Designed miniproteins, single chains, continued (4). Designs and how they scored, part 41

Each design is a single chain, and the fold is of that chain. pLDDT is the mean over its residues in the fold that is shown.

## One batch from the design tools (miniprotein)

Design m13493
Fold by ESMFold2-Fast:
Structure m13493 (fold): chain A 77 residues (1-77)
Amino acid sequence: SMAAARAARRQARIDERLAKLKEGFDSIYEEVKKNNDEETLAKIEKLMKEEGLSRYEAIAKVFPDEAEKLLAEIDAE
């Protein structure tokens, strides 16, 4: 049906946006590792372990400005 086709296209756009967000957060995490920022890595790990956050949610809490910039860049596409 046309309604099912529209729902599928909407879901595909949501999935694409989510994939881009995950890729961006993974890039932020890799940069922290490259910089040997052990204190920041420990904060991310603590948020994941103690608060049950995903790595992406932990990174967003540690780097709110970078997370907002990433969201704005994806929204512009």
Scores: mean pLDDT 76

Design m13494
Fold by ESMFold2-Fast:
Formats: sequence, structure tokens, C-alpha cells
Structure m13494 (fold): chain A 55 residues (1-55)
Amino acid sequence: SPELEQYRATAERVRATMSPEEAKLVLRIMIQEARERGDEETAAYMEALLREVEA
């Protein structure tokens, strides 16, 4: 969906351009928002990115 594509693009940009600390904060907010919507696909994608930032 266009919404998922937009979120994925935003998350990738965050991971690529922000500090690890800032990226973790933004990704956690995005995960929470996705879960609140019941959007488990986006939440899972963001959680995978968060784990990569943590590594």
C-alpha cells in the first residue's frame, strides 16, 4: 500500500541519516503507531530495522 511504502521509505531514511540513538527513538514511535493501528506488517518491518540499528 502507499502508506506502507511511505513508512518503509521514512524508516530507511531514518536508519541511514540519523544517529543510532535518534533512529531507535523514531523507529520505536513508528512501531507503537503501527501496533495502535493493528498494522502488524509495518510493525514487524520496523522492528527488524530497529534490530539492525542495535547491531
Scores: mean pLDDT 76

Design m13495
Fold by ESMFold2-Fast:
Structure m13495 (fold): chain A 58 residues (1-58)
Amino acid sequence: SREEIRERLRRRYPSLSEEEIEQAIDIAEALRDAGFIPEEQVYPVAEMLADAEARVRA
């Protein structure tokens, strides 16, 4: 569920804000809703986006 993904991302990326985590999930879910990725890819894509955001912050 979205709540489980949010909690997993908060634990892995404590430096990210709630807004940044929500944006990563929103993008991943939008890709699923558009048919570009299956449901099981929502978490991996959200994690990839969150990781990228954490990396650009020094």
Scores: mean pLDDT 84

Design m13496
Fold by ESMFold2-Fast:
Structure m13496 (fold): chain A 64 residues (1-64)
Amino acid sequence: AQELLDKGKAALEAGNFEEAVRYYEKAIEVDPTNAEARKGLAIAYAKLGDVEKAKEAALSIPNT
């Protein structure tokens, strides 16, 4: 679980936004309640210019 989050974050920092989306999607597939994965996915979509998917991912983050 954590390895996918770490890879997603590294991809975001490297500017590999499409790859970041793939890692965060896999993390969500393993744990759908993972707020960090959903937040990372929202950021990755926003960086790709997909504002609607970014909002959808952000709104799916569990309230803590």
Scores: mean pLDDT 75

Design m13497
Fold by ESMFold2-Fast:
Structure m13497 (fold): chain A 58 residues (1-58)
Amino acid sequence: SELHKRILEAIGTILRGIGLILDGELTGDEKLIEEGKKLVEEGRKELKELEELEKLLG
């Protein structure tokens, strides 16, 4: 289903963001940490919107 795909994509975006934060912390690259934080926030917003949509669709 399209909804299921979008949920998985949002989770993937969050996980990718976490990976960038960890890499940035290990290397001292503040730019990677900021990019990772933005991806985590983006994925969380997407996931919240999809959760509300799922409640409406049943």
Scores: mean pLDDT 86

Design m13498
Fold by ESMFold2-Fast:
Structure m13498 (fold): chain A 55 residues (1-55)
Amino acid sequence: SATLESLRKALLSPDLTVQLAAAHDARTREELELVLEVAKDPRVIELAKRKLATL
């Protein structure tokens, strides 16, 4: 979907602020699973794991 493509692009940004904002805006299980698949920064990964645990 267009939402997942936009999320993927943001997560591949060299700007950590953009990556964190994208993970913070992720709301669905599918979006959070994409963060875990694509993200390399430990802070972004940890945020996605915490959000998945609260779903």
Scores: mean pLDDT 83

Design m13499
Fold by ESMFold2-Fast:
Structure m13499 (fold): chain A 77 residues (1-77)
Amino acid sequence: DDVLKDAALKSIAAAKEAYEKGDIKGVKGEAASMQYLIDLGPSPEVIDLAREGFDLAKKYAKDLEEKRKKEEELELL
């Protein structure tokens, strides 16, 4: 249980690091890791933590994709 909680916290930290670097693939990978933790069906505490981190990582990935789209759109103007 504590091991899975630590894994969720590490995935959240790694998602933040990937977001700061503009690494969309890294952010998506960490979201997948947190989904895997949810699917394992650990304690409700770990599931809630992993869901919060998953939602955060999905938001980061969407933000980076939107920034890329805006940059590409401006290149065409």
Scores: mean pLDDT 79

Design m13500
Fold by ESMFold2-Fast:
Structure m13500 (fold): chain A 114 residues (1-114)
Amino acid sequence: VEELARLVEELKRLLEEMEERLRAGDLPGALALAREAAFLAGRLVTLLEALDPDDPVARRLRALHGEASALLRAAEQALADGAPEEEIRRLLRELLEKFRELLRLAEEAVERLR
């Protein structure tokens, strides 16, 4: 529970920093934070699945992590292909929203384990 709570707080902080970078127009900085958030979110989902593999919330968290990972890859590809900054910004905003949904569900799951 303590490790889960720590991961939730760390993910929350990363998402706040990612939003600040997006507002400042620092797309490479936002993408770097998104990569860190994806790694942390994956660890959080794996730990929650291990505690209750039959929990439907764990399945939803895994699905959200998959969606976030796909958006992250799309944003990285768009940047590599020299896509317009507005397109990259849009993908990163969609990614941020997926991470926020994942964080909210993870917070609810952690609270229920208390």
Scores: mean pLDDT 85

Design m13501
Fold by ESMFold2-Fast:
Structure m13501 (fold): chain A 64 residues (1-64)
Amino acid sequence: GAAAAELLRTASPRVRRALQEALASILEGRPLSAAELARRYGISVATARRIVRLARETAAANRA
């Protein structure tokens, strides 16, 4: 959606990489927690939770 596209357009490389890793982990059946993403990328837990949610929504759309 527009929100995901805007996040990718304006987000730092770190945030884009976190989203890509979250999506890949979900598609592999081993989803990362928001806390793990926050720790790995030095982002807030709130930002990591949003990234995980967007990754899950994207994975669901791709599987449907």
Scores: mean pLDDT 74

Design m13502
Fold by ESMFold2-Fast:
Structure m13502 (fold): chain A 69 residues (1-69)
Amino acid sequence: SLEEELEKTSDPEKQALLERRIKRQKGIADYIARLARVSGAPEEEVRSLLEKYGLDEEFIEHALEKARA
């Protein structure tokens, strides 16, 4: 995962790039999760949308957990 890669890297420039990617994917995940909760969209549709946006599995699961709550 991106978070594991961030923990393993000691390169400050690489850390900054990974942190930016993590922040972006979390933002997309949180936004889609909120829309799914309001609309009552099925998990399969939410997963397909997240995959279409190119999110890593870690952030897809994060969004699905938030959509369930």
Scores: mean pLDDT 79

Design m13503
Fold by ESMFold2-Fast:
Structure m13503 (fold): chain A 69 residues (1-69)
Amino acid sequence: MPEEKDILLALVRMVRSLAKLLISKNASDEELEKLLELVKKLLEEAKRAGAKEAAEEAEEVAEEIEEEL
């Protein structure tokens, strides 16, 4: 399903941009924890869809957020 993989990748990339913005502004732990939950959800959806690129980016974003918590 090409559209599903493309949508998941786009969503992960948007969340990655948001994560970088929030981290650069020293967002609260609560905001970062909510974003981490969303990223982990996207990672599981990407794995189910076989969207390798989206899954890899989601793992990177999750690690970046966890380092700031």
Scores: mean pLDDT 81

Design m13504
Fold by ESMFold2-Fast:
Structure m13504 (fold): chain A 60 residues (1-60)
Amino acid sequence: AAEVPALAAQLSSPDEATRVAAARRLGEIGPEAAGALIAALSDPHPAVRAAAREGLERLL
């Protein structure tokens, strides 16, 4: 999906709220977002990791 590159870029934001929102949105998109979600599992913020895990659970 065209939104995936933009959301993946937002996972590199210094603002944790932006990264959480991006991870949540990527989880809603589906398999095209899997790579970005896997990267988000290594985020220092626990809420970002939780959103990434939830997204990946939908794909598995």
Scores: mean pLDDT 79

Design m13505
Fold by ESMFold2-Fast:
Structure m13505 (fold): chain A 111 residues (1-111)
Amino acid sequence: SLEEAIKEIRAHLDEAEAHVRRAKQLYDEGKPQEEVDAHLDEALRHLERILELARKYFPDDFVKKLAEILKKLYSEITRLKKEGKPYREIIDVAEKAIAEIKSLIDEFIRS
C-alpha cells in the first residue's frame, strides 16, 4: 500500500542519511578512502530502493522528480571520481541529494 511504502521509504532515507553522515565523519577523521566509499555505496543502495518503491506506489510526477535528483547525483559522482576530486566533494553532493529527496517526500506527505 502507499502508506506502507511511505514508511519503508522514510526508513531507507534515514539509513541513507546515516551512511552519508558516517562517511563524512570517517573522512574528517582521516580514515581510509575504502571505508568512506563503503558507506557512500550503502547510502546509494538505499536511495535506489526509494526509487523502486516510488515507481510502484507514488504518482508519476513524484517519480520523475526523484529520478531526476538521482540521475544528477550519479552523474556528478561519476564526474568527480573521473576528475580525481576530493571525497569531500562526493560526500557533499550525496548530502545535498538526500536533503532534496527528504524535502520532496515531506512536501508530498504534507499535501
Scores: mean pLDDT 89

Design m13506
Fold by ESMFold2-Fast:
Structure m13506 (fold): chain A 87 residues (1-87)
Amino acid sequence: SIEELLEKAGKIQELIAKALEAEKEGKYEEAIKYYEEAIKLLKELIRELERELPSLPPEEQPAAKETLEQAKETLKYLEKKIEELKK
């Protein structure tokens, strides 16, 4: 459901915030674990949004498409961040 998608988005934001805090403190292994969990949930969110989008009312589709685009860009950013931190 859309409500479950919003809850998942909230959890992703919390994980990213925890990862950023750990990174700021030099706790790179902890930061990587939080980023990896965020990526897993974000991939699930993207798949669920892609499935739900065709069923949304026409007036809601532009906002949902924008959210999907933002989610995909965030995923690319997080994957690059993990590779950087593993070096």
Scores: mean pLDDT 84

Design m13507
Fold by ESMFold2-Fast:
Structure m13507 (fold): chain A 58 residues (1-58)
Amino acid sequence: MEELAERAGRGAREAALAAGGDEEQAKRSYVNARKAALEGDEMGANGEAARGAGEASR
């Protein structure tokens, strides 16, 4: 779970930054995705990554 949570968080952060988000948006995406993954919600973790990237893109 810990490794999976870290991977989810890192992916969310990278997605937010790639979409043009700032460090604060990347940090929020990382925390939210990591928390969802730790709770066993892989779908929720992916959703947070997509949401962060979407906000950064607009």
Scores: mean pLDDT 69

Design m13508
Fold by ESMFold2-Fast:
Structure m13508 (fold): chain A 85 residues (1-85)
Amino acid sequence: MYKVEVVTADGRKGVLEGETFSKEQLRKALAELGVEVSDEELDELLKKYDSNGDGTLSGPEAGSALVDALRSKGVEVKLVSVKEI
């Protein structure tokens, strides 16, 4: 089980907890971080970071996907933490 935490430079925080993370969980975390993403942008993130092809992301993959999406939208990331819990 993973805990993924992302903090933006403006102080927004997004948190995910789970074994694997779906497209919808990534959408919710990005919305909490102040970023709106299309279904096409989410599909591209999953294709890029889903290294095992199961349609979900691990904690490390989800952390990387969130940071990539935030930076692509011009949002500066202050902290990313991925922990096994």
Scores: mean pLDDT 80

Design m13509
Fold by ESMFold2-Fast:
Structure m13509 (fold): chain A 67 residues (1-67)
Amino acid sequence: DVEEAVEKIKELGKKMIEAIKNGDWKKMEEYAKEMQKLVEENKDSQEVRDLAQQIIAEAAKVYKEME
């Protein structure tokens, strides 16, 4: 179910960003791996692709602000 996958990806993305802000690289890696698995399982969904790109952009912005 794409809708369930979208909800889980949003939750994992939020947790990943929080882990980055907290410097918890181990948890960030764990959440990123779970998110990647869901994205790969739903790769044909434009909504999932757009969401993944949005989360990656936000993660990159947060990481850059920590420099």
Scores: mean pLDDT 82

Design m13510
Fold by ESMFold2-Fast:
Structure m13510 (fold): chain A 77 residues (1-77)
Amino acid sequence: VETFRKILEEYIKELEKLLEKAKELGDEELAEEIEKEIERLKEDLERLDEMSVEQQIGVILRAIGAILDIEARLKKL
């Protein structure tokens, strides 16, 4: 659990960096999407101890997918 918690905390930090980048570029729509994803991950982080290992892995994979999608969108700007 602690390892997955640490990984999620680092992904939240990466999303926060991407959020600042989106704001600097004036992409208000992308910034709002990133803020929602950060909020969802923070909620998942709080519930992490209540999740099965499979559910925890699912959260990690979703976070990775979100980061990759956001980075791809930022590269098109």
Scores: mean pLDDT 80

Design m13511
Fold by ESMFold2-Fast:
Structure m13511 (fold): chain A 89 residues (1-89)
Amino acid sequence: EKQREAGIKAIGLVLRIIGAMLDGDVEAMRQDFDALLKLAEEAGASPETIQRLRELGDKAIRAFEEDGDLEKAAEYVTEMIRLLGEALD
């Protein structure tokens, strides 16, 4: 049940992150990444997985904020989704 509930919440947070990227809202991206990390931790993801997700989130925000590279930011978000899916299986 916790894993299933976490999966549904993770999908919602990922959609919010994508929406924030399209809107150029860096603060919303940060808030949604923090919520995603907390959700992964509560769902029992390993400290290694949490650290990797944090690293990818930082890279996504940097690519978007510093470089204006939405495509690169989307690549990092996609990798976060993949890792979260593996951690919740």
Scores: mean pLDDT 77

Design m13512
Fold by ESMFold2-Fast:
Structure m13512 (fold): chain A 60 residues (1-60)
Amino acid sequence: ERERLTEEAAERFRELLAQGLSPGEAFNRVRRWLVEQGVPEEEAVEIAREALDRVLEEEA
């Protein structure tokens, strides 16, 4: 469940970063999307942070 959400968040981060958004702007959009999916705010922040770290490590 959490791993699936993290993978979906990572995919959204790749799309947003490819569109030219900053990591911070992409983070806010993904966090908001997770909350809209019913994820609690604290957990949404954790999932979004983990997903962003994965994407940035792939690009590094």
Scores: mean pLDDT 80

Design m13513
Fold by ESMFold2-Fast:
Structure m13513 (fold): chain A 77 residues (1-77)
Amino acid sequence: MLEELEKKAEEAEKKGDYLTAANYYILVGRQYLRQKDYELAAEYYEKASDYFEQAGDNLTAESLRSLSKALREKAAA
């Protein structure tokens, strides 16, 4: 369930496990994307991007920021 994924992301954040938190936020974003909630999907991909940056994976972070931007443009249309 969506709530369970968000809880697991928050637990990983509290442990400082940024890669695990980022991966759970990607799963949350994907669920919102399936519901066509593009703005919420963009928000969670942006959170995942921030945690990939904290983990040192700047390439994945940039890719997720680009995806988030495209989804926000889709939400605005």
Scores: mean pLDDT 84

Design m13514
Fold by ESMFold2-Fast:
Structure m13514 (fold): chain A 61 residues (1-61)
Amino acid sequence: MPTDEEVREFLENAEKALDAPRTVRLAVLRDLQELLKVVTNPELKERLEKLIEKLQAILAS
């Protein structure tokens, strides 16, 4: 199970991927959705949910 530190690092890298090609964004979205299922930290959960929403909006357009 990833630590809070590892989840924060992944979120920082995933946020940079908003400008990445569609295939990379789809992979990042899937990884974020999987992390959301196991993360219990409220701050990290909120950040995951917001980033998932942003990526879904970008990919839907």
Scores: mean pLDDT 79

Design m13515
Fold by ESMFold2-Fast:
Structure m13515 (fold): chain A 74 residues (1-74)
Amino acid sequence: MEQYRQQAIEALRQAIEARRAGDLEAMKAHLEEAIRYLDQILALDPDNEQFKAIRARLEAELARVQAEIEARKA
């Protein structure tokens, strides 16, 4: 549990740094990584409403980043 939480936090930190650098591809990769670790946490604690809310927020952020990447490649 705690190891996945720490890995999710680190991935989120890297996503924030990538956003500040304007690297949307790196931000996407780190957001996907954070969501994967949250999925592992939720597999162990499926009733954790806080992590469910965080996961939903990260999925929304990932969708926005994907749209920005698509727009820039057009």
Scores: mean pLDDT 81

Design m13516
Fold by ESMFold2-Fast:
Structure m13516 (fold): chain A 71 residues (1-71)
Amino acid sequence: LPSEAEVLLALGLMYAGIGRILASQGKYEEAIESYDKAIELFEEAAKLGHPEAPKHLERVKKEKEEVEKKK
C-alpha cells in the first residue's frame, strides 16, 4: 500500500488537475477552490517528507496566483 505521504500527493495532483481544467474553462473561482485543496494536501505530503511534494506545491501556488489575477 502507498504511504500516507504518497496518498496525499496523489490526491493533491488530482485537485491540481481539476483546478487546471476549471481554469481552462474560465471558472476561476472554482479553479482557486481546487488549487487551495491541492495546496493543503501537498503541504501535508511535504511535512511527511515526500520528496516530490515541494515541487508540486510551488507550481500550484504559482498557478493559483495567475488565476487570481484574472478574477
Scores: mean pLDDT 86

Design m13517
Fold by ESMFold2-Fast:
Structure m13517 (fold): chain A 75 residues (1-75)
Amino acid sequence: SLAERYRRLVELYREGADPEEIERLARELQAELDELRKANPELFRKRSEELAPKSLKNYDEKEREEDLLRFLEEL
């Protein structure tokens, strides 16, 4: 799932893994998100709008990450 790929990406980043591998995985995740956005723009728009206000208003980095993971799990 997209959430599992995101969790792995964050884990590799925290462990100081190869930057090139991290970049490759990030690009693959971004590509899948772009394809999903094209396939279901209404669902993606709705979920993005629900997260955006929290991300902009005194939002903790951990809480932002948790909300993003929840969003990805619902896709």
Scores: mean pLDDT 65

Design m13518
Fold by ESMFold2-Fast:
Structure m13518 (fold): chain A 58 residues (1-58)
Amino acid sequence: SELELKVEMLAEAIAKQQRESALILGKELNIPQSVIDELIKEQPSKEEALERIKELLE
């Protein structure tokens, strides 16, 4: 689905420390900038980021 694609793209952007891309994708998914910034600071793997994003959307 489009939602699943955006979640995967956001997880990759976070893992790669691509803040601008992560903020754009986060806004589309209604995730606050503060949460995106926190995730980036934690330097998660793509898999860890993906799990955290799924928890936020459920």
Scores: mean pLDDT 84

Design m13519
Fold by ESMFold2-Fast:
Structure m13519 (fold): chain A 60 residues (1-60)
Amino acid sequence: MKLEARRAMMEAVKAYMDLKQYKEAVEFSHKVNELIEQKRYEEALELARKALEEAKKKKE
């Protein structure tokens, strides 16, 4: 779970970077890391997946 949350976070961050939304990428990574530090891995993974979906919609 922890590794999956981290990988999903990295994918979402890369998607934001591709869109040149650097501030969003930084704030998003901070929020996901907070959840991981609190051992809330499922919430971290869901947040990362939703962010990736949102970034993909902006590309399409």
Scores: mean pLDDT 77

Design m13520
Fold by ESMFold2-Fast:
Structure m13520 (fold): chain A 62 residues (1-62)
Amino acid sequence: SELDKLLEELGKLTGYTVDAVRGIIENVAEASKEGQERGLEAVGKEYGEEAAELFRKAMELV
């Protein structure tokens, strides 16, 4: 699926397992709008803009 492809790429960029990335995205997607925005900013700062964009897209699919 599209989600699985995004999670695999995020795993490569972050060093986390696909299952760990899925859990993080599901938890952030259930957070407040402010919490979601903070999560995306943190990913972009730590892992780069490509990772933040993939994270944003994955959040829309969970």
Scores: mean pLDDT 83

Design m13521
Fold by ESMFold2-Fast:
Order: C-alpha cells, then structure tokens, then sequence
Structure m13521 (fold): chain A 66 residues (1-66)
C-alpha cells in the first residue's frame, strides 16, 4: 500500500538515510503516481541528498521527477 511505503520513507528520512527514504517514496509513487505526500517528501529527500553531497541520489530523483 502506498501509505505504508510513505510511512517507511518518513522513518528513514528521520534517520537521515536518504537512499532508503528515496527508495520507499519512489515505490509509493510507482503504486500511486499522484500521491502528493510521497512527491513532496521525495523532493525534500533530494534537497537533503544535495546538501549531503550525494549527487548520484540527486540525479536518480531528478530523472524520476522529470
């Protein structure tokens, strides 16, 4: 269920595990592409990954969103 994947993404984001947070938000968006919460949280993960210097993760998120 998309809601459960969003909750898992939030738990990993809270732990600053941006790779796993992105993974679960991407899975949620594969199930429900219009899930506003997953989309906004994925954008937040992208910003945090950029601040952390994880450019590979930033690229992956940008490729999905564009």
Amino acid sequence: EAEKLVELGKEYLKQKDYEKAAEYYLKALEIDPKNEEALENLKEVGLEAYKAGDLDLVKKINEFLN
Scores: mean pLDDT 83

Design m13522
Fold by ESMFold2-Fast:
Structure m13522 (fold): chain A 64 residues (1-64)
Amino acid sequence: GEAEIEKQLEEIERMGVRGVVLRDRALLEEAIARAKELLKTASGEMAERIKRTIEGLEKALASL
């Protein structure tokens, strides 16, 4: 359900923060991969929220 998707998105966001703090490219790449997989299960506003998270993670990865 949407609650489970939201929980998974929160875990991905935490992985992204850790990847930035640790300057861990592999962790950021894993967070992006998980977010892209999660996007396949979502629609509407939740899909847009996941897309914004992917954009943020990709920008973070590019800045390392």
Scores: mean pLDDT 87

Design m13523
Fold by ESMFold2-Fast:
Structure m13523 (fold): chain A 98 residues (1-98)
Amino acid sequence: GTDKLGQLLKDAGVKAATFSSVDEARELGKQIGEEAKKKGAKEIIIGYHPSTPQELIDAFIEGIKEVAPDIKIKLYEIHPGATKVIENSGGLVYKLVK
């Protein structure tokens, strides 16, 4: 892992996104995109475990972009052992950045 990424995951404002299907991921992405717009966020940082299916990550991002097409998305792969938060969330972690 990286010290900077580890710090971002420990900081207040990191949230968990849990989903078990492409449809759930897309719908949650739409909800997060709407929240980001309401809060004036310019960027969403997304942390994912290497074992997370790419189709779920893609669907989550598509949902965000459907609602907030101009928002910047940064993706970070999180290595095993550095990201107990992700393992416990059962999905992705994300942070809204202003």
Scores: mean pLDDT 72

Design m13524
Fold by ESMFold2-Fast:
Structure m13524 (fold): chain A 51 residues (1-51)
Amino acid sequence: EEEELLKKNEETLRKELRAAGYSDEFIDLALGKNFDEAIERYRKRAEEAKA
């Protein structure tokens, strides 16, 4: 279950980051080196943008 959610989140993050103008090279590095921190940062930013 968690493994499936992580894969889904990775694909979603990739799509969103690409739409935001980030390069595939940057996305690969962020997901590979700081996957957890990248997710948390992205989540916080999305929540603040909605508020």
Scores: mean pLDDT 66

Design m13525
Fold by ESMFold2-Fast:
Structure m13525 (fold): chain A 85 residues (1-85)
Amino acid sequence: SQLEADTLVALALMAAEILRRISDPETAKRIGELADELVKAYQAGDYKRASELARELADFVEKESGDTALANVLRRIAEELEKLA
């Protein structure tokens, strides 16, 4: 449903914002870029691409911050977005 898709994207953006605030400026900029691409894919109705971007954000977060818990939340969001595709 649209409400489910909206909720998943909102949760991904909330996770990205939390990470952006605890990251160095260069890492924060890249997180912002990935979040912007996610929003654009979602607005285009491309849930598959939105899912791929959520997973890319998760991988980037785990690599740069070591925050496996937040990365796993983003991976779960990606899985749910893929089901809507």
Scores: mean pLDDT 79

Design m13526
Fold by ESMFold2-Fast:
Structure m13526 (fold): chain A 94 residues (1-94)
Amino acid sequence: SVLELLERALEAAKAGDMETARKYVEEALKRKEEFDLESADLLLETAEAAARNGDRKTLELALKGILEAGKKNPEYVPYFIGLALRIIGLLLDL
C-alpha cells in the first residue's frame, strides 16, 4: 500500500538513509491518487527527518507528494497548504 511505502520512507529517513527514503517516496508518488491525510502526515514527518539530514531532494519529493494529495482531497486544501508551507520553511532553512 501507499502507507506502507511512506512508512518505509520515514524509517529510512529517521535512520539517515536518504537514498532509500527517496526511493520509497518516489514509488509512493507513482500511486499518488491513493494519497490521503495520513499519507500527508507521513510525508511531513519524512520531510522533517530529511531536513535534519540536510537532504533537499527528499524535501522536494515530500512537498510534491503533499501538493498531489491536496489536489486529490480538495475538501482539505487548507490543511495541505499548511503542510506545504511547513516543508517550504524547511527548504528555505537548508
Scores: mean pLDDT 88

Design m13527
Fold by ESMFold2-Fast:
Structure m13527 (fold): chain A 60 residues (1-60)
Amino acid sequence: SSRFTLTFDSEEQARALAEEIRARFPDVRVTVEGNTLVLEHDGDVRRAIGVALRAIGDSL
């Protein structure tokens, strides 16, 4: 099992990304701690990372 941590400039960004991941990949466990997002999975974490990067990219 692996965990990935993503830190954002704001808590709002972390929450927005968490919502996106939960909506698109409900099999991924997402925890928000302030401006930090913790992704936990039972298998293919690359999916969750891909969604996170896409959401961040769309905000640029």
Scores: mean pLDDT 71

Design m13528
Fold by ESMFold2-Fast:
Structure m13528 (fold): chain A 61 residues (1-61)
Amino acid sequence: SDEDVVAFNRGERTLSAEEVRALLARADTDGDGVLTREEIEALVRSLGEEPTERILALAEP
Protein backbone atom coordinates (compact mmCIF):
# COMPACT_ATOMS: atom_id res chain seq x y z
CA SER A 1 0.00 0.00 0.00
CA ASP A 2 1.03 3.66 -0.23
CA GLU A 3 1.49 3.81 3.55
CA ASP A 4 3.86 0.81 3.47
CA VAL A 5 5.98 2.40 0.71
CA VAL A 6 6.16 5.69 2.66
CA ALA A 7 7.06 3.92 5.92
CA PHE A 8 9.81 1.90 4.17
CA ASN A 9 11.20 5.06 2.52
CA ARG A 10 11.34 6.73 5.97
CA GLY A 11 13.07 3.66 7.49
CA GLU A 12 10.11 3.02 9.83
CA ARG A 13 9.52 -0.61 8.70
CA THR A 14 10.86 -3.44 6.53
CA LEU A 15 9.02 -5.01 3.58
CA SER A 16 8.42 -8.74 3.02
CA ALA A 17 9.54 -10.37 -0.25
CA GLU A 18 5.93 -10.23 -1.52
CA GLU A 19 5.61 -6.51 -0.61
CA VAL A 20 8.92 -5.77 -2.41
CA ARG A 21 7.68 -7.60 -5.53
CA ALA A 22 4.43 -5.61 -5.47
CA LEU A 23 6.35 -2.32 -5.06
CA LEU A 24 8.70 -3.14 -7.97
CA ALA A 25 5.79 -4.15 -10.24
CA ARG A 26 4.01 -0.87 -9.38
CA ALA A 27 7.13 1.25 -10.08
CA ASP A 28 7.80 -0.56 -13.42
CA THR A 29 5.23 1.49 -15.36
CA ASP A 30 6.31 0.27 -18.85
CA GLY A 31 6.23 -3.42 -17.82
CA ASP A 32 9.64 -4.26 -19.32
CA GLY A 33 10.93 -5.86 -16.12
CA VAL A 34 13.68 -3.21 -15.83
CA LEU A 35 13.39 -0.93 -12.80
CA THR A 36 15.31 2.35 -12.89
CA ARG A 37 16.21 4.75 -10.08
CA GLU A 38 14.09 7.39 -11.88
CA GLU A 39 10.98 5.15 -11.84
CA ILE A 40 11.29 4.62 -8.06
CA GLU A 41 11.88 8.37 -7.53
CA ALA A 42 8.74 9.16 -9.57
CA LEU A 43 6.63 6.70 -7.54
CA VAL A 44 7.87 8.00 -4.16
CA ARG A 45 7.44 11.66 -5.17
CA SER A 46 3.90 10.90 -6.42
CA LEU A 47 3.15 9.89 -2.79
CA GLY A 48 4.36 13.31 -1.52
CA GLU A 49 7.69 12.01 -0.16
CA GLU A 50 11.36 12.65 -0.96
CA PRO A 51 13.07 9.36 -1.99
CA THR A 52 15.85 8.09 0.30
CA GLU A 53 18.91 5.99 -0.64
CA ARG A 54 17.19 3.13 1.24
CA ILE A 55 14.36 2.81 -1.31
CA LEU A 56 16.49 3.85 -4.33
CA ALA A 57 18.84 0.90 -3.63
CA LEU A 58 16.03 -1.42 -4.82
CA ALA A 59 16.65 -0.14 -8.41
CA GLU A 60 20.41 -0.90 -8.56
CA PRO A 61 21.12 -4.67 -8.20
Scores: mean pLDDT 73

Design m13529
Fold by ESMFold2-Fast:
Structure m13529 (fold): chain A 65 residues (1-65)
Amino acid sequence: SKDLVLYIAANLLIAGGDFLISLNDPSLYDDAAADYEAAGELYKEIGDEEKAKEAYEKAAELRAK
């Protein structure tokens, strides 16, 4: 289903952002934030408001640095 595809895509974007943060390189924070923002949009589209909020909060924290 479309929701399953979006869910998998969102989870991969979160994993990508988490990987970039794991490198502990501030030059990658904007890229990680973009991955989290994209994941948040996908979670929002499938109606997972909790996961969308978590993704947006992670992105906002990185953007504030």
Scores: mean pLDDT 87

Design m13530
Fold by ESMFold2-Fast:
Structure m13530 (fold): chain A 67 residues (1-67)
Amino acid sequence: MKTLHVTIKSDKPIGKEEAEKFVREAVEQAKAAGADRLVITSNAPLTKEGREAVLEVLEEARKEGIE
């Protein structure tokens, strides 16, 4: 029911390690805030590896009750 919105800002395409780190930090912020839904937006495209890393972290978060 409570949604946390986080924006990733980058001047270049977001790679695997950068995407994973930002998403993990966003998930922890959502947990600390008591949010049950997380919406992440970006002003830069994700690389293929970055997108895959984001989906893995979000799948782990979803199993813990955060989308």
Scores: mean pLDDT 73

Design m13531
Fold by ESMFold2-Fast:
Structure m13531 (fold): chain A 75 residues (1-75)
Amino acid sequence: SPRDVLDAILEALGKTERDVADLMKALGGGGYSTVGKAKRGELDSEELEYLIQALRLLGATVAQLQDLARAYAAA
C-alpha cells in the first residue's frame, strides 16, 4: 500500500512524517495533512509531485520513488 511503502522509505532514510511535512511545506506543496493524505493514497497529481520532490531531497533513491508511484497507482 502507499502507507507501507512511504513508512519503509522513511525508515530507510531515518526520517519522520514531520520531516517530510516540513520539507513539503517549505516547497509550497502542503504540510502534515498532505502526508496523511499520502498514507491513504488520496493525493492528487500535484500533491504527489511535491511528496516525490521532498522524498528525493531527503535522499530517497529512484527505486524507492518508483515503488511509491506504483503503490499509489495500484491504490
Scores: mean pLDDT 79

